# Designs tried in a protein design run: designed miniproteins, single chains, continued (2). Part 79

Each design is a single chain, and the fold is of that chain. pLDDT is the mean over its residues in the fold that is shown.

## One batch from the design tools (miniprotein)

Design m6729
Fold by ESMFold2-Fast:
Structure m6729 (fold): chain A 65 residues (1-65)
Amino acid sequence: SGLERAAELLRKHAAEIARALGVSRSTVYRLAELMLEGRSGREAAEELGIDGERLQRVMLELYLR
């Protein structure tokens, strides 16, 4: 599913995504967990205090690799 692929990218690129979002690697792993639990990317980002628009941009850049 799309959520499983997103979670895989978050885990695989956790350090890079953490730097881009200004958060810890543990926060990126928690984001992946929430998405696998069925939360939308927006809901998970909001719960963890992550900028959802910035997250979307970072994920889009990873999809283009």
Scores: mean pLDDT 81

Design m6730
Fold by ESMFold2-Fast:
Structure m6730 (fold): chain A 84 residues (1-84)
Amino acid sequence: KVEEAREAIEKGEFEKALELLEEMFREGVENEDVELLAEVSELAEEVKKKALEKGDKETAKRAFELETEVGVEILKLAVKKVTK
């Protein structure tokens, strides 16, 4: 639920936002939904930036790791589509 994740980020509820983004990431990978994965990547970057601004390095690290994993999965799907 993109709207719930965005609202959690705006409220500074980073733990809730990351939980929602992790669920969306799993759904995006399972359904090969590149658009959903792209949204997760953008929102994870927003969490990372806001967490760093507040000095929350652990939350920023988790968001960065999620963003990196999403990027890898998007690239895998792109390669799969180009090849077949």
Scores: mean pLDDT 80

Design m6731
Fold by ESMFold2-Fast:
Structure m6731 (fold): chain A 72 residues (1-72)
Amino acid sequence: MSSEEIELLSQSVLYRAKAATSKEDPEERLRLLAVGEYIESQADPSLDLAKIAERLGISPATVRRRLREAGV
């Protein structure tokens, strides 16, 4: 694992932690989870948009929309 991959995984964990604390806003929680999964995909190229959608229980189009809402 490179230092770049460690940075990306650390950022992914941080976004998931933020999602866990956003218990009063389910839409914000979903946006944070989508960003976390997207950052993990930068470290793991086998984790594509379809896999992220499957993990989150939403469509690939919804994942794309949530990432856009989060500014990525």
Scores: mean pLDDT 75

Design m6732
Fold by ESMFold2-Fast:
Structure m6732 (fold): chain A 85 residues (1-85)
Amino acid sequence: MEKRYRQLVLSITKLLRENIDSMSLEELRELFEGIVDTLRSFGVPEEKVEEFRKVLEEQLELLEKGEISKEEFVELVEKKALEIV
């Protein structure tokens, strides 16, 4: 794992934790598209970017259904992103 990718993930998830309570589901979707584009621009392999996108979509669906909290959502996204990078 490249140290720069780990630091990027941690910075993004810190920003997400600070803002998630004030964000709508639509705003979260737009933020995730930005995160995916950021990972791609940093040279993360496309296969890993696609797996991360699938995780984001699955977790967002659970959040929309009320099956997980916003806090659990951020923790799961961070864990999965760190596993991928």
Scores: mean pLDDT 76

Design m6733
Fold by ESMFold2-Fast:
Order: sequence, then C-alpha cells, then structure tokens
Structure m6733 (fold): chain A 99 residues (1-99)
Amino acid sequence: SMAEEEERRKKLEEDMKKAEEAIGKMEAGAKNVKDLIAESKSAEERRKALEAFKEGAEEYIKELSELSEEALEKIREGYEKKVAELEAATAAIDAALAA
C-alpha cells in the first residue's frame, strides 16, 4: 500500500538523519583529538588520544546497530575518513619532530 511505502520512506529518512547526527558528533570528537595531537608532548600521548577516539567511536557506532544498513554504511565511511585524517596528522607531527 502507499501507506507502507510512506512508512518505509520515513524510517529511512529518520535513520539517515541519525547517521548525519552521528557523523557530526564524530567530526566534533575528531576535531578535539586533532587539537590534542597538535598540543601533544610525546608520540605515546598522540597514540593514546587516537586510540581513545577509535574506542569511543566504535562503541558509539555499536549503540546505533538498529539503524538501516545504508545509514550504518554512511556512519562507517565517515568514521574511517576521520581515522585516516587523524593518523595522517599524527604521522606529520612525528615526521616534523624527527627532522
């Protein structure tokens, strides 16, 4: 029925909105970690900051397991992108300090 199609559409729209909110929270968390990495005094401190971000984000994604596959995939893509950016930032600082 048209009502069933509308209900499915609304659920997907709600799930995608939750995915955008989750990505926004991970982006805010990644910014905080990037700032911590920039102000870090040691490679161990940078590693711990990155590890804490990964652990927190993975736990948060696990809490969102009821979302549609499409929404979860979008969240995972956002997470992986932010992890790659933070790993690159860490590597750049480590390289600069070794020079």
Scores: mean pLDDT 85

Design m6734
Fold by ESMFold2-Fast:
Structure m6734 (fold): chain A 109 residues (1-109)
Amino acid sequence: QIKEQLIKRIRTFFEDILSGRVAPRDILPGFVELAEEAVKNGLIPVFAKELAKFGEENFAFTRAFGYTILRPILHTLGKEYVDKFVEELLKHIKREWMKEVVLQIYNGK
């Protein structure tokens, strides 16, 4: 099942980031590739949920992450999918300050 394979790839990528197995320059390309695969397979809510869990567990949704990773992800998704992605992401984020970062990037402020 394509969904289970995407979840496995997402989780492996996040584990590799946390373990230092991904070079800093390859982090953004990896996120963009996963976003493109999620669009291609109609699995944007799956990607959003896994990203929200990663951000919550690792306190990752900082302003720096917002501008360097999240903003390019939103651009990759484009107008058709960005609203659905942000809605699902916010649904799974628990900490208010992380929601504020996501909303700042989404609203362009």
Scores: mean pLDDT 84

Design m6735
Fold by ESMFold2-Fast:
Structure m6735 (fold): chain A 80 residues (1-80)
Amino acid sequence: SRALELIDEAIELVKNKASDEELSAFIYRIEMEAFYSRDPKEASYLQKIATAIINGRLNKDFEKTVKELEKIKAEYEKDL
């Protein structure tokens, strides 16, 4: 699943403390994937990933952001 690949990429970027520029580029990619998705469920989860990263950047809480992304992944896997 493309959404699962993107969730895993998001977790890796946050764990590796990717730059604000890298995170901004990734958020843009996720938002574009969500906008062009033909699956409303996939689009909803992609938006949740983008929101979690945006909130993580604002709060500077890397550990909390990783845990939130892992929760989003688990919920998406249950909804498959």
Scores: mean pLDDT 82

Design m6736
Fold by ESMFold2-Fast:
Structure m6736 (fold): chain A 81 residues (1-81)
Amino acid sequence: SKLEEAEEQVKRLEEDLKGLEEEVERNPEAPPEVYLEAVDVALGQIKKLKEEYKDIPEIQKKLDELEKRLERLREKLKARL
């Protein structure tokens, strides 16, 4: 179903974001540019999924939370510049 497909895509994004957050934490001295690119790509994907699943409030809420996490990670990475 559309909901099951949406939940699977959100779960994959959440797992990818968790991996990115852990990678950034493990490598505090690494140049932030590659991580910033990954954050921007993920934010673009969230924007597309918000449009695709605009009629499913539960998915919108999960995407909003992932977007907030990505924005927090982006600010943390910008502090390294």
Scores: mean pLDDT 86

Design m6737
Fold by ESMFold2-Fast:
Structure m6737 (fold): chain A 61 residues (1-61)
Amino acid sequence: SPQEAAQAAMDAGADVGTAINSGFNAGLTAEHGGTREEFRLSAMAGGASPKAGEQAADAAV
């Protein structure tokens, strides 16, 4: 649920861009069956730190 993921991230204090990127990547991974590593790399390409990327990937699983 990209909308819920983005909303939760913003409530936790994340930047809008990071929240949107993480939400979309979570949706893509769930629908297309991408790997956890692909999600992590996509989040980092969108501007997330390595640590934040791993946390987002973990939450998506």
Scores: mean pLDDT 61

Design m6738
Fold by ESMFold2-Fast:
Structure m6738 (fold): chain A 90 residues (1-90)
Amino acid sequence: MTQTSTATASRQIKKGETVTYTARVVSNKEAKVTIEIYKDGKLVASKTATVKPGESITVTSPPAKEDGLYTAVATAEAEGYTPQVSVSLS
């Protein structure tokens, strides 16, 4: 049975800036992690990978076309257990 967890982080950025989001698997088994970055409901960047315990996946947005709030959602998925993931902003 597939189990899923999510972590969300948001940051206000200015035109020309980029945001980098890092998701780290903190559970003791690997998980499939997807990071999606949105601005005004529009997907601007995404990345999916199988991530080992203690490892991270990172995605960087393209330069902002205008000032605004960017929201990143990290979804971790695993078979037979609920993975845990943390998200950081830079």
Scores: mean pLDDT 79

Design m6739
Fold by ESMFold2-Fast:
Structure m6739 (fold): chain A 95 residues (1-95)
Amino acid sequence: MVEKDPAAVAEARRIATDPAAAEAARARLEEEVARLLEEYERNGEETIRRRARELVEEFLRILGAELEEEELREALEKTIAELEALMAAHKAKLA
């Protein structure tokens, strides 16, 4: 069985059921990833920059797509979990 991150699942569920929450989550993710990209540009880590950009593009694409609630929740859950993992890896590198 695949273990899911409870925080990512809760966030994805909230985003899937509340349009205002979806808009706020999008703005937060864009802002956080922008900071991450700026930091990695300074450090020259091209692979991490490319991955972060891909995750933001996928998140925005998912929010703009006409998906069923279950499909939307699953897609958002995956994208949020990947962004959280990328941010955690960044923090670990700085420690």
Scores: mean pLDDT 60

Design m6740
Fold by ESMFold2-Fast:
Structure m6740 (fold): chain A 100 residues (1-100)
Amino acid sequence: SEEERLRRLEALADEFLRAFEEALKRGPAEEQRVLAEFLLRVSELVDEDTARRLRALAEQDVDAAITGLMVLGVEMTLQGDRIGGILLATAVDAIAMRSQ
């Protein structure tokens, strides 16, 4: 169901942010790996068009991928997609963690 997909996405975002905080202590390669893994796992919970965009972001460096995730999140939110709000919030939290 839609509600089950949203709950799974929220759980994945929480898991990602915990892993990303740890990855920041280990270096840029681990940041990239953790972010790419999150994006690919999220691609399994969304429609084919959104999944394609997430897979493309997973191929980019951390800065480009997070920026792309923010843009996607904003676009989806403006279209009334609740998934967009979670993705946008997750991207903002990741940026805040990197700013420490």
Scores: mean pLDDT 88

Design m6741
Fold by ESMFold2-Fast:
Structure m6741 (fold): chain A 70 residues (1-70)
Amino acid sequence: SKVEKLVELLREMAEYLKERNPRAAQSLLELAQVAERHPSGYKSVAATALNIAETLKAPKSLIEGLRELL
Protein backbone atom coordinates (compact mmCIF):
# COMPACT_ATOMS: atom_id res chain seq x y z
CA SER A 1 0.00 0.00 0.00
CA LYS A 2 1.02 3.67 -0.25
CA VAL A 3 1.11 3.89 3.56
CA GLU A 4 3.56 0.96 3.73
CA LYS A 5 5.77 2.66 1.12
CA LEU A 6 5.63 5.94 3.07
CA VAL A 7 6.63 4.22 6.34
CA GLU A 8 9.52 2.46 4.55
CA LEU A 9 10.74 5.76 3.03
CA LEU A 10 10.48 7.56 6.39
CA ARG A 11 12.50 4.83 8.14
CA GLU A 12 15.12 4.85 5.36
CA MET A 13 15.45 8.65 5.58
CA ALA A 14 15.70 8.46 9.40
CA GLU A 15 18.51 5.88 9.05
CA TYR A 16 20.35 8.20 6.62
CA LEU A 17 19.98 11.12 9.09
CA LYS A 18 20.52 9.32 12.44
CA GLU A 19 24.17 10.45 12.78
CA ARG A 20 23.91 13.57 10.56
CA ASN A 21 20.82 15.11 12.20
CA PRO A 22 19.49 13.02 15.13
CA ARG A 23 16.55 15.34 15.86
CA ALA A 24 15.30 15.19 12.25
CA ALA A 25 15.72 11.39 12.31
CA GLN A 26 13.56 11.21 15.46
CA SER A 27 10.88 13.44 13.88
CA LEU A 28 10.74 11.18 10.79
CA LEU A 29 10.32 8.07 12.97
CA GLU A 30 7.48 9.84 14.82
CA LEU A 31 5.88 10.67 11.43
CA ALA A 32 6.13 6.97 10.48
CA GLN A 33 4.20 6.07 13.66
CA VAL A 34 1.54 8.70 12.84
CA ALA A 35 1.15 7.27 9.31
CA GLU A 36 0.70 3.72 10.71
CA ARG A 37 -1.81 4.95 13.34
CA HIS A 38 -3.77 7.19 10.90
CA PRO A 39 -3.46 5.65 7.39
CA SER A 40 -6.17 7.93 5.90
CA GLY A 41 -3.96 10.96 6.68
CA TYR A 42 -0.84 9.60 4.95
CA LYS A 43 -0.68 12.41 2.34
CA SER A 44 -0.35 15.04 5.09
CA VAL A 45 2.49 13.01 6.65
CA ALA A 46 4.15 12.60 3.22
CA ALA A 47 3.94 16.38 2.57
CA THR A 48 5.51 17.16 5.97
CA ALA A 49 8.29 14.61 5.36
CA LEU A 50 8.92 16.04 1.87
CA ASN A 51 9.42 19.53 3.35
CA ILE A 52 11.93 18.12 5.87
CA ALA A 53 13.75 16.13 3.13
CA GLU A 54 14.03 19.16 0.81
CA THR A 55 15.19 21.46 3.63
CA LEU A 56 17.92 19.00 4.71
CA LYS A 57 18.97 18.14 1.11
CA ALA A 58 18.17 14.44 1.49
CA PRO A 59 19.10 12.05 -1.37
CA LYS A 60 17.06 12.77 -4.53
CA SER A 61 15.77 9.16 -4.64
CA LEU A 62 14.05 9.65 -1.25
CA ILE A 63 12.61 13.04 -2.26
CA GLU A 64 11.25 11.55 -5.52
CA GLY A 65 9.75 8.60 -3.60
CA LEU A 66 7.89 11.01 -1.32
CA ARG A 67 6.68 13.11 -4.29
CA GLU A 68 5.17 9.99 -5.93
CA LEU A 69 2.94 9.52 -2.85
CA LEU A 70 1.35 13.02 -3.23
Scores: mean pLDDT 87

Design m6742
Fold by ESMFold2-Fast:
Parts: sequence; structure tokens; C-alpha cells
Structure m6742 (fold): chain A 105 residues (1-105)
Amino acid sequence: SFEELVREGIRIVVDSANVPEAEPLLELMARGDVEGYLALLREKGLLTDESVAAVKALPEEYKKAFAELLRLEAALIALEHRKDPRAEELREEIEKKVKELLAKK
């Protein structure tokens, strides 16, 4: 259910922006597969070795927080597109997680 919402949200974003090639990247990012999306961007020639090294050097908690927020935001986009009342609850969860992340900074 939640995984289906995440995938639906990614598809909505990709379709709305008309960039179908971004879907594999967003799916890897949503999984927290930092190595996977860096490898794909490097393969496409979109990142330098220096850029890859810089991202890999980020603390693990930032990578996990980013992936989790991306998943929640994708699910929110899907719920809002469906006009589902659960969108309000998910929005509040996202706001809480963002505030917690900023408070630890």
C-alpha cells in the first residue's frame, strides 16, 4: 500500500515534468539506494568522480533522512492527486520529520 503510493507519486512527478528518464533515479533515491543512483548518474555522465565522492562522504543519517522524506513526499503527491483525506495526516508527519531534522542541525 505505502510502496504503491510512493511509486504512484514518482510516476505523477515524472509524467507532469515530462522526464520519463528520471523515474529510475527517483525510485533508487526513494529506496535509500545512494550507491545505485550515484552509479546511474555516473553512467549517464551527469556526475564527476569528485561529485560522487562528495555525496558518499555525507553522514549516513542525512542519506537516510533524505530517502525517507522523498518517499513520504511521493506518497503525499499520490494521496493529494487522489484527493484522499489521509493526505493531511501524511503532510503533518512530513512537517514533524523536517522540524526534527532541522532541530538536530
Scores: mean pLDDT 73

Design m6743
Fold by ESMFold2-Fast:
Structure m6743 (fold): chain A 79 residues (1-79)
Amino acid sequence: MRVRLRIQVKDATKFAAAAILAVGMDLELGAREIRVLPSGTIEVVLDVATPEQLARALEEARRIGEATGEEVTVEVTLD
């Protein structure tokens, strides 16, 4: 499975916190890619093999949203 998480940073003061949390996700789950899009959106791409890894990725997305107050979107692809 591929999980794509996007943090839409609307408040520039939250960018550092969002970036730190995205790096934390990479350290815990092993991100395939982390990108900063021109819009200021932080994108994290994870390849997950198990339902437990998927649950962890979703929990981390929830925590980032709660900690930053920013919009977090998650796309899960089963391919």
Scores: mean pLDDT 77

Design m6744
Fold by ESMFold2-Fast:
Formats: structure tokens, C-alpha cells, sequence
Structure m6744 (fold): chain A 71 residues (1-71)
């Protein structure tokens, strides 16, 4: 669906941002938090999780990225 395609594109953009933060970070805890969340999200997508789950996943990813950026 067009909504599904948009959610997946937004996820891809957030993953790219998270990977850039992992590469620049000196904090192993932040790297593990970001990497673990990416892995969980990729598994959820592979298991064809519903759009409602992906919307919550995107919200939680944005929150995590903002927390890490404040450090």
C-alpha cells in the first residue's frame, strides 16, 4: 500500500541517521541501544508487522535518536 511504502521509506531514513550516529559515537551504550533497536525493527519488518506497529516503531526510533543527540 502507499502508506506502507511511506512508513518503510521513513524507517530507512531513520536507520541511516542512526548508523551515522553509531559511526560517530564514542559511547558503546548508545551504539548498542541504536544497533539493537535497528535489529528489532528489521526483524519486525521481515515478519510483516502491521502498519500500526511500524508507526509506533518510527515514534520510538525518533525518541531514541533525540535522546542520543542530546549527549
Amino acid sequence: SPERERLLREWEELVKEAEELIAKSTDVEDQLRLGSFIGMGEIAIALDAPDSFLRRLLERMRELLEEVKKK
Scores: mean pLDDT 87

Design m6745
Fold by ESMFold2-Fast:
Structure m6745 (fold): chain A 68 residues (1-68)
Amino acid sequence: KQLSFEELKQSALDLLNEFAAAGTSRAGMERVRDWIIGELERLRDEGKISQEQLDEATAAMEAVVAAA
């Protein structure tokens, strides 16, 4: 469970970092983040991840967007 969530989180962060490296705007980064959060919310609603895992991934993605 934790391993599959960690891989999902890492993939999301890698994607956001690639967009940042490509010179994507803050607004563009925020749109990508919001799409990923939407998918994670569906997984939470299906009971596949916890609210704590959703909050952790959201915070990590927001940190990448803020640093870009």
Scores: mean pLDDT 80

Design m6746
Fold by ESMFold2-Fast:
Structure m6746 (fold): chain A 104 residues (1-104)
Amino acid sequence: MKPLEELPPGTEVDVEVHGVSPTEAALAVTFRDGSALVLRVRLDKPHPEMVGRTARGKAVAREGGLVATLDEPLPSFEGEAEGPHGRYRVRADGETGRLTIEAL
C-alpha cells in the first residue's frame, strides 16, 4: 500500500469517519483491493456532538492528499492524524460535507 500523498491523481478510495470521543475520530480509508488504512484523528477542539456518529464518502486523490464529500453532515472539525508514512491534516466542513486529508 502506498502513502496517501503518493496515490496517482484521480485514484478513488472509500472513506469513513467515526467519532470515537469528544477529542478523537477514526478515519478509515479503503482501497480498491479491499485493504484499509485506519488513522486516529486527534481533534484540535472537543466535538462531543460527533461521538458515535459515522459518515462515509468516496474520496479522490489530489496533489498532496484526498478530497471527499461525506454522505451525512458531520459538524465542522479539524484534526491531525499520524500514519505509517507521516502526518495528515484532516478537515471537515459541516456546511458542504467536504472532507480533506492533506500530508504535512
Scores: mean pLDDT 80

Design m6747
Fold by ESMFold2-Fast:
Structure m6747 (fold): chain A 97 residues (1-97)
Amino acid sequence: MPMVVSEAVVKLDKSVEKATVTMRALGGPVTRGTLTSTKKNITVDTPKGEGVVTVAEVKVEGPDTFVGRVESEGQPVHVMITVEANGETIHGESVTR
């Protein structure tokens, strides 16, 4: 089957130096970590064997923009991303397509 990509985006009103990011994909693991100016992405373990999710990653695509990305075989997955920065919690999600 072709590889498909699902993405969830969170954009903050203000640039931050550090953010705690939690990502969840339906059928995949929960990922939590801190992103900084020196650490731009977090790669997560995917389920082995029968897992639909093959790659999961959180990226910083700007000073205020965080993207949760999941690659899966054949079927897109629902991705949720939560960003905690400057005492605020912001959620973003994608839907299956």
Scores: mean pLDDT 60

Design m6748
Fold by ESMFold2-Fast:
Structure m6748 (fold): chain A 60 residues (1-60)
Amino acid sequence: MKEELIKEAEKEIEAAKSVEEVKQAVIKAANRAHELPDEEREEVIREVAEKGGEQIEKLK
């Protein structure tokens, strides 16, 4: 579940064509992570935020 959520978020972030689309993908993943246990949720949010930041940097 955690690994699938990260993988799906990564695909959505990589497919994003604008900074706004990246932000929406990150927010969507963070909302879904709310269904996970606290420790897994923090890990998912951290990884998704990192991938989002990398994609935003590439789009600049």
Scores: mean pLDDT 79

Design m6749
Fold by ESMFold2-Fast:
Structure m6749 (fold): chain A 110 residues (1-110)
Amino acid sequence: SSLEQLAQLLRQIIAKLDELGKAMVNNEPLSKVKAIADQIKALLAQAKSVADPELQAQLDNIEATLDRALELYEEAVKTGDVKKYTLALLLLMATSSEALVLLRRVEAQL
């Protein structure tokens, strides 16, 4: 079913968000952080394609929070701004929490 496919994609998104967080914390090259982020965005696009309009709006919110986290992280890497670095990690945690809440809602419908 579309819900089973969406649940599987959300599990992959959550796993990739964890990988992204580890790359950021370990100060891996910005190119690697961006590559992981691009993989997450591709999975989000797939999730939106099988989601209903309400779930699509929630996935759009997840992507918007992720985009803001990435913007702050890139600025932090370029400027050495510790506050922007901390905010980027907090927004990434918020992105992961939103994805987990959505996964739990989808699983409850299975």
Scores: mean pLDDT 91

Design m6750
Fold by ESMFold2-Fast:
Structure m6750 (fold): chain A 63 residues (1-63)
Amino acid sequence: SMLAAVERWLAQVAETLIEIFGKEEEVEKFRNELIERYRAGELTLDQIFDEIEAFWQKLHKER
């Protein structure tokens, strides 16, 4: 299903972010929030990409 594909994709994104930034709790919270918002129909795939980009920029700024 598309949901299962999005869940796998977000798991890979989270793994990469944890490897780079080491903020496991914050990254896992972000992943879970995105999955729930996608399930609720609040986000399109394009909006998920935008959210990931914004979160990446936030992690860089917090250093």
Scores: mean pLDDT 84

Design m6751
Fold by ESMFold2-Fast:
Structure m6751 (fold): chain A 63 residues (1-63)
Amino acid sequence: SARAVGEAAGPVVATADDAERRAALENVAKLPRDAAPQELLDAILSGLDAATAAAVRAAVAAA
């Protein structure tokens, strides 16, 4: 679910730098309330560097 994606990604995104965290949050804020889990994940990942994006993908896959 979109909620599970957010819950898994949240702690990882919190370790990102301020610019990455801001970009991820701005991308998520642009999504509709009924966005699919994949759309939420893609929005989060688009603001992050490769290492942080890989960690988010791993956390979401484990959830």
Scores: mean pLDDT 78

Design m6752
Fold by ESMFold2-Fast:
Structure m6752 (fold): chain A 95 residues (1-95)
Amino acid sequence: SLQPTVTLTEEQRKEMVEKGKELTEAMLEAARNAPPEGVDPLLQAAMADGHPVGEATAERILRASELMAEAAKLWATDPEKADKLVEEALELLRE
């Protein structure tokens, strides 16, 4: 009869909300700083060895979004795992 989301204190609730806000802001900041999907093909072609910056940023945002979706599913059943996924998403976006 244990419930995964019982007995959260006011401070624990604030912490979870704060992490969610941090992740959202990090995703928005990464998106703002990324070149748009339709960037000039000549710029992409001019890059000697390596992954185009716009594509690398898009991949990080997509991965962070996947982690956020998994965290959202787990928040009701396993908030510790959800929190860990949010931290992993933030780490990806800060790189």
Scores: mean pLDDT 59

Design m6753
Fold by ESMFold2-Fast:
Structure m6753 (fold): chain A 67 residues (1-67)
Amino acid sequence: KRAEAIRRLVEQLAEALGLPVEDFETDEGIDKATEKLAEMYGFTTPEQKEALRREVRGLVEAYRELK
């Protein structure tokens, strides 16, 4: 149940950002996703970008554990 929700959420995020889901399995992909989200929502401060990156990484780490 939770595993399927995490997997689907990562897939939806990848689609929304125009990135292949496989990119989310790399640190470079996480950085790209974070920058795209920051630009989309106007997050310009380092603290906002850092918080966003932590959320994206947490989601991706959970996804990689499901593998």
Scores: mean pLDDT 75

Design m6754
Fold by ESMFold2-Fast:
Structure m6754 (fold): chain A 77 residues (1-77)
Amino acid sequence: MKEEEEKLFEELMKIFKVSKEDAEKLKRNFNNIEKLQELLLEESDDINNPVVKAIIAILKMLVDGVKLEDILESIKE
C-alpha cells in the first residue's frame, strides 16, 4: 500500500472506531482483496465485529467502483 493510501486507510479506520491492532490486520489483508473476500466468506456468520463491518462497507464501495479517497469523503460528510 502506498503511503497516501495508508493515510486514507488510517482515517477510515478512525471513522469506524477500529483499534490500531485491528486496523493493522486489515491493512495487511487489504493488499490482497481476494484473501479479504475469502476471510469474509468464512466469517460471514460473525458480522458483529466492528472490524468485519468496516471491511464489508469498504468492499461494497470498492465493488461499486468507488475509489478509497471517495469512500473517505462520503463517510466524513
Scores: mean pLDDT 59

Design m6755
Fold by ESMFold2-Fast:
Structure m6755 (fold): chain A 92 residues (1-92)
Amino acid sequence: ALEAELEAARARLEEARADPSLPEAERRRILGEYLAAELRVLAARLGLPELEVLADVYARKGEAAESLSPEDLARLQALLEPRAEELEAWAA
């Protein structure tokens, strides 16, 4: 189900990219939903429930989330650094 949610979020992101009239706030919301869906898939795939908590935060902040906070970014980097090879395989 998480992969289906990610594909749906990706489709919405592609539609947003194709529509130059879409408001900036709506584009940010769609980007936040896509990031949240991607983090949930990674959480399940890598067995990192901490990413699921982070995803829930960014899903709720989609309209206001301009970037990850320094604390959240540091936490995300710490969780993903030892998994870099798995992330490369996932992205390919």
Scores: mean pLDDT 69

Design m6756
Fold by ESMFold2-Fast:
Structure m6756 (fold): chain A 91 residues (1-91)
Amino acid sequence: MKEVKEKFEEALKEAEAHLEQGEAALRAGDLDTAMKHVAQARAAGLQAMKLAEEYAKLGSPEEGKRLLEEAQALLDRVDALEAEIQAARAA
C-alpha cells in the first residue's frame, strides 16, 4: 500500500516536471524538445494511472479513485500541450 502510493507520487511528480519542461520548450520555439517532454510526461502519467488502479485494488478504492482522477487530469494537460505543439508545427 504505502510503496504503491509513494511510487504514484513519484510518477506524478516526474510527469509534472516534464510538462513544465515541455511548456518551456514550446515557449522557446523548440518543438522537438517540447514533444520529447510530452512523450516523457505521458509515460509517467500512464504509470501513475496503473499505480492508482493497483492502490484501489489493494483495499483503498475511494482513495484509488481520487488518485486516478489526479492522473487523468495530468494526462488531459499532456494532451492539451501536445495539441499546442502540433498546431505550432503546422504553422
Scores: mean pLDDT 86

Design m6757
Fold by ESMFold2-Fast:
Structure m6757 (fold): chain A 56 residues (1-56)
Amino acid sequence: SLVEAAEKDLAQARKSTGAAALTAAGHARKLFEEAGDEEGAREAQILMDQAAADTR
């Protein structure tokens, strides 16, 4: 399902740093948005913001 795929990408983002974390979190956000999971999309956005802060 979209939610399961999004959760997998979120977990990948949490275990990654920099560009890899940003990419995984971005995919998770889009999948949560497609599934209508607003809380999941918000968590993914927070990880994206953190990953962006970790890049130069």
Scores: mean pLDDT 80

Design m6758
Fold by ESMFold2-Fast:
Formats: sequence, C-alpha cells, structure tokens
Structure m6758 (fold): chain A 75 residues (1-75)
Amino acid sequence: LMDKVNELSSRAMLLLGQFWGKIGARDYEGAAKYLRELADVYDEIARLLEQLGDTDSAEVMRQLSEIYRRQADDL
C-alpha cells in the first residue's frame, strides 16, 4: 500500500511539471487535461489512505482533487 501511495505521489509531481510546461506554452487545453489527471491521482491516494484508516489525510487529498478539477474548469 505505501509503495502504491509513493508511486502515485511521484506521478502527481510529474503531472504538475507537465501542467506548468503547458501553461508556459500557453496551451490551456493541455494544462487543463493535466490538472484533471492530477485530480484523479489525488482521488486514488485518498481512497488508499481511507483504506489505511487515515481519514483526515484522505479528506485533505479529496479537497486537493476538487481544487484541481475546479482550476481545470476555470482554464
């Protein structure tokens, strides 16, 4: 389980880098796509944390997912 959380966290960092690359290129549609993928990753991390009994951390991850989805919609 921790290995999966670490893998997803690494993926989130890569997606955030891709997002900023698209913003720099003024590719807002591409940036929005990466934000939506980032939101999906945080939803998966939240699910795993809930399974581990860390409900408080899971809630924080769900809130981050919602923030990234909203940001994607605003682009």
Scores: mean pLDDT 84

Design m6759
Fold by ESMFold2-Fast:
Structure m6759 (fold): chain A 89 residues (1-89)
Amino acid sequence: ELAERAREALERLRELAKELSAAGAVEGLVDSALRALDAGRYEGAAAAVEEATRVAVESAEAEGNEELAEEIRRVGEEAAAALRELAAA
């Protein structure tokens, strides 16, 4: 369930960021996180998610979309939490 939850949150992060100016950078970081997740490198995946979330939040805030920034932050925190829980197991 945790790996599925992390993957779903990562895909949602990608979707939320798709219209942002930083969409390409976020996509690359999400792809890195998904590859790390599939390889069992959960700490690496969490680090990539945290960077993707930071980039996406900054982009949304720069565009004046505070609501989107808060949603991205929430989804990114969910993904990172699931990945850290997997790393601890």
Scores: mean pLDDT 85

Design m6760
Fold by ESMFold2-Fast:
Order: C-alpha cells, then sequence, then structure tokens
Structure m6760 (fold): chain A 74 residues (1-74)
C-alpha cells in the first residue's frame, strides 16, 4: 500500500471515526464503552507520535476527534 500523508491520514481518520461511531451507537453499543475505547486510542496516538509515526498518530487522533463530535450529538 502507498503511504499516506498526514493530511490524508487525518481525513480518512475523520471519516472512519464518524462512520464507525455512528454505526456503533445505532447497533446499541454503550456510550461508556465507546468513551473508554476513545481514551485508549488517544493514548496510543501519543505513543505513536513519540515513536515518530506521525502519519498513524494523526489518523488515530482524527478518528477520536470525529467520534467525540458524534457522541456530543447524543
Amino acid sequence: PVPLSVEEARELGRLAGEVQTRRALEAGMAEEELRERLARMREKAEELRREGREVEAAGVEAMVEAAERVLAEV
């Protein structure tokens, strides 16, 4: 696969976060479980950034941001 740029990773992360979170809520997943997963993803993004994996970190951060925005609509 072709490596993503930081901008491309953020855009894909945003879209994935929106779609996956909305589907999880529609399927009846507990909001508390989703928030717990988002906290762990944020920690992983920080670890990826410390390792110099900025593209992957940006994608995960964008997923969390988008998911938090969807949860704020509930």
Scores: mean pLDDT 81

Design m6761
Fold by ESMFold2-Fast:
Structure m6761 (fold): chain A 64 residues (1-64)
Amino acid sequence: MLEEAKELGRKLAKDYLSGKITKEELVKKKTDTLTEISNKAKSNKEALDLQNAFTDAFNDTLKK
C-alpha cells in the first residue's frame, strides 16, 4: 500500500535525523526496505510505485 511505503520512508528519515541510526545503518535499512517491497509487489509497476513512494517520503522528510 502506498501509504505504508510513505510511512516507512518518513520513519527511516526521522530515525536518522534523531541520531537513532547511523549512516551505515540507514543505507542498509533503505536497501532492505526496497528489496522487501520488490519481493512482495505483485507487479513491476506496483514495485516501482511503492519504491518511489518510500523514496519520495524519505527525501521530503530529510529536506524539512
Scores: mean pLDDT 81

Design m6762
Fold by ESMFold2-Fast:
Structure m6762 (fold): chain A 100 residues (1-100)
Amino acid sequence: NEAEGGDVTVTVPSGEIKVGDKVSATVTVSNPNATARATLQVLDKETRETVSIGEATINGGTGTVETEPITEPGTYIARAVAVDLETGDFVIVEAEVTVT
């Protein structure tokens, strides 16, 4: 799944991963002079509790944000939020991830 806000584009893959894998999101900042702060949370789909989190700062161009490994099988929502620190523009992307 993908969303765009101002100069920031965030892509979070949906689908299946394995126990012990990390969830990753790709963040692209099209303004080379801008910095984006990205947060990626993995939420339990039933409880909406955060089970894993990752953060990254992207200084123009393309970067990735990764969570800690997911330790239990289940259905989760990966929620990425990226904020352009220059403009305050932000994007939110959610993707469903099944861990087997």
Scores: mean pLDDT 83

Design m6763
Fold by ESMFold2-Fast:
Structure m6763 (fold): chain A 89 residues (1-89)
Amino acid sequence: SPMDVVNESLAAEAELTKERLEELTEEAVKLAKEGKLSKATAILSAMRLVAGTVAAASRALGKTEEAEELEKLLKEGEERYKKAVEEAK
């Protein structure tokens, strides 16, 4: 069914989103340490939008554990970013 395709596509997107969150977190941390806060903040905003959207969609389809994992990775990324900003002061 079309919903089976959506479910499979969302599962694939969740896995890609986990990888992207780590890459984006590393870039945001690097930029924060370089004092490039505007660029770092833009990346953090993109992380929140993408991870939040995929997590919400996963939860709506009953994939609660996948949603919680994405939310946990986002929170860990935000904490790493916050620490990098504090260390750059």
Scores: mean pLDDT 84

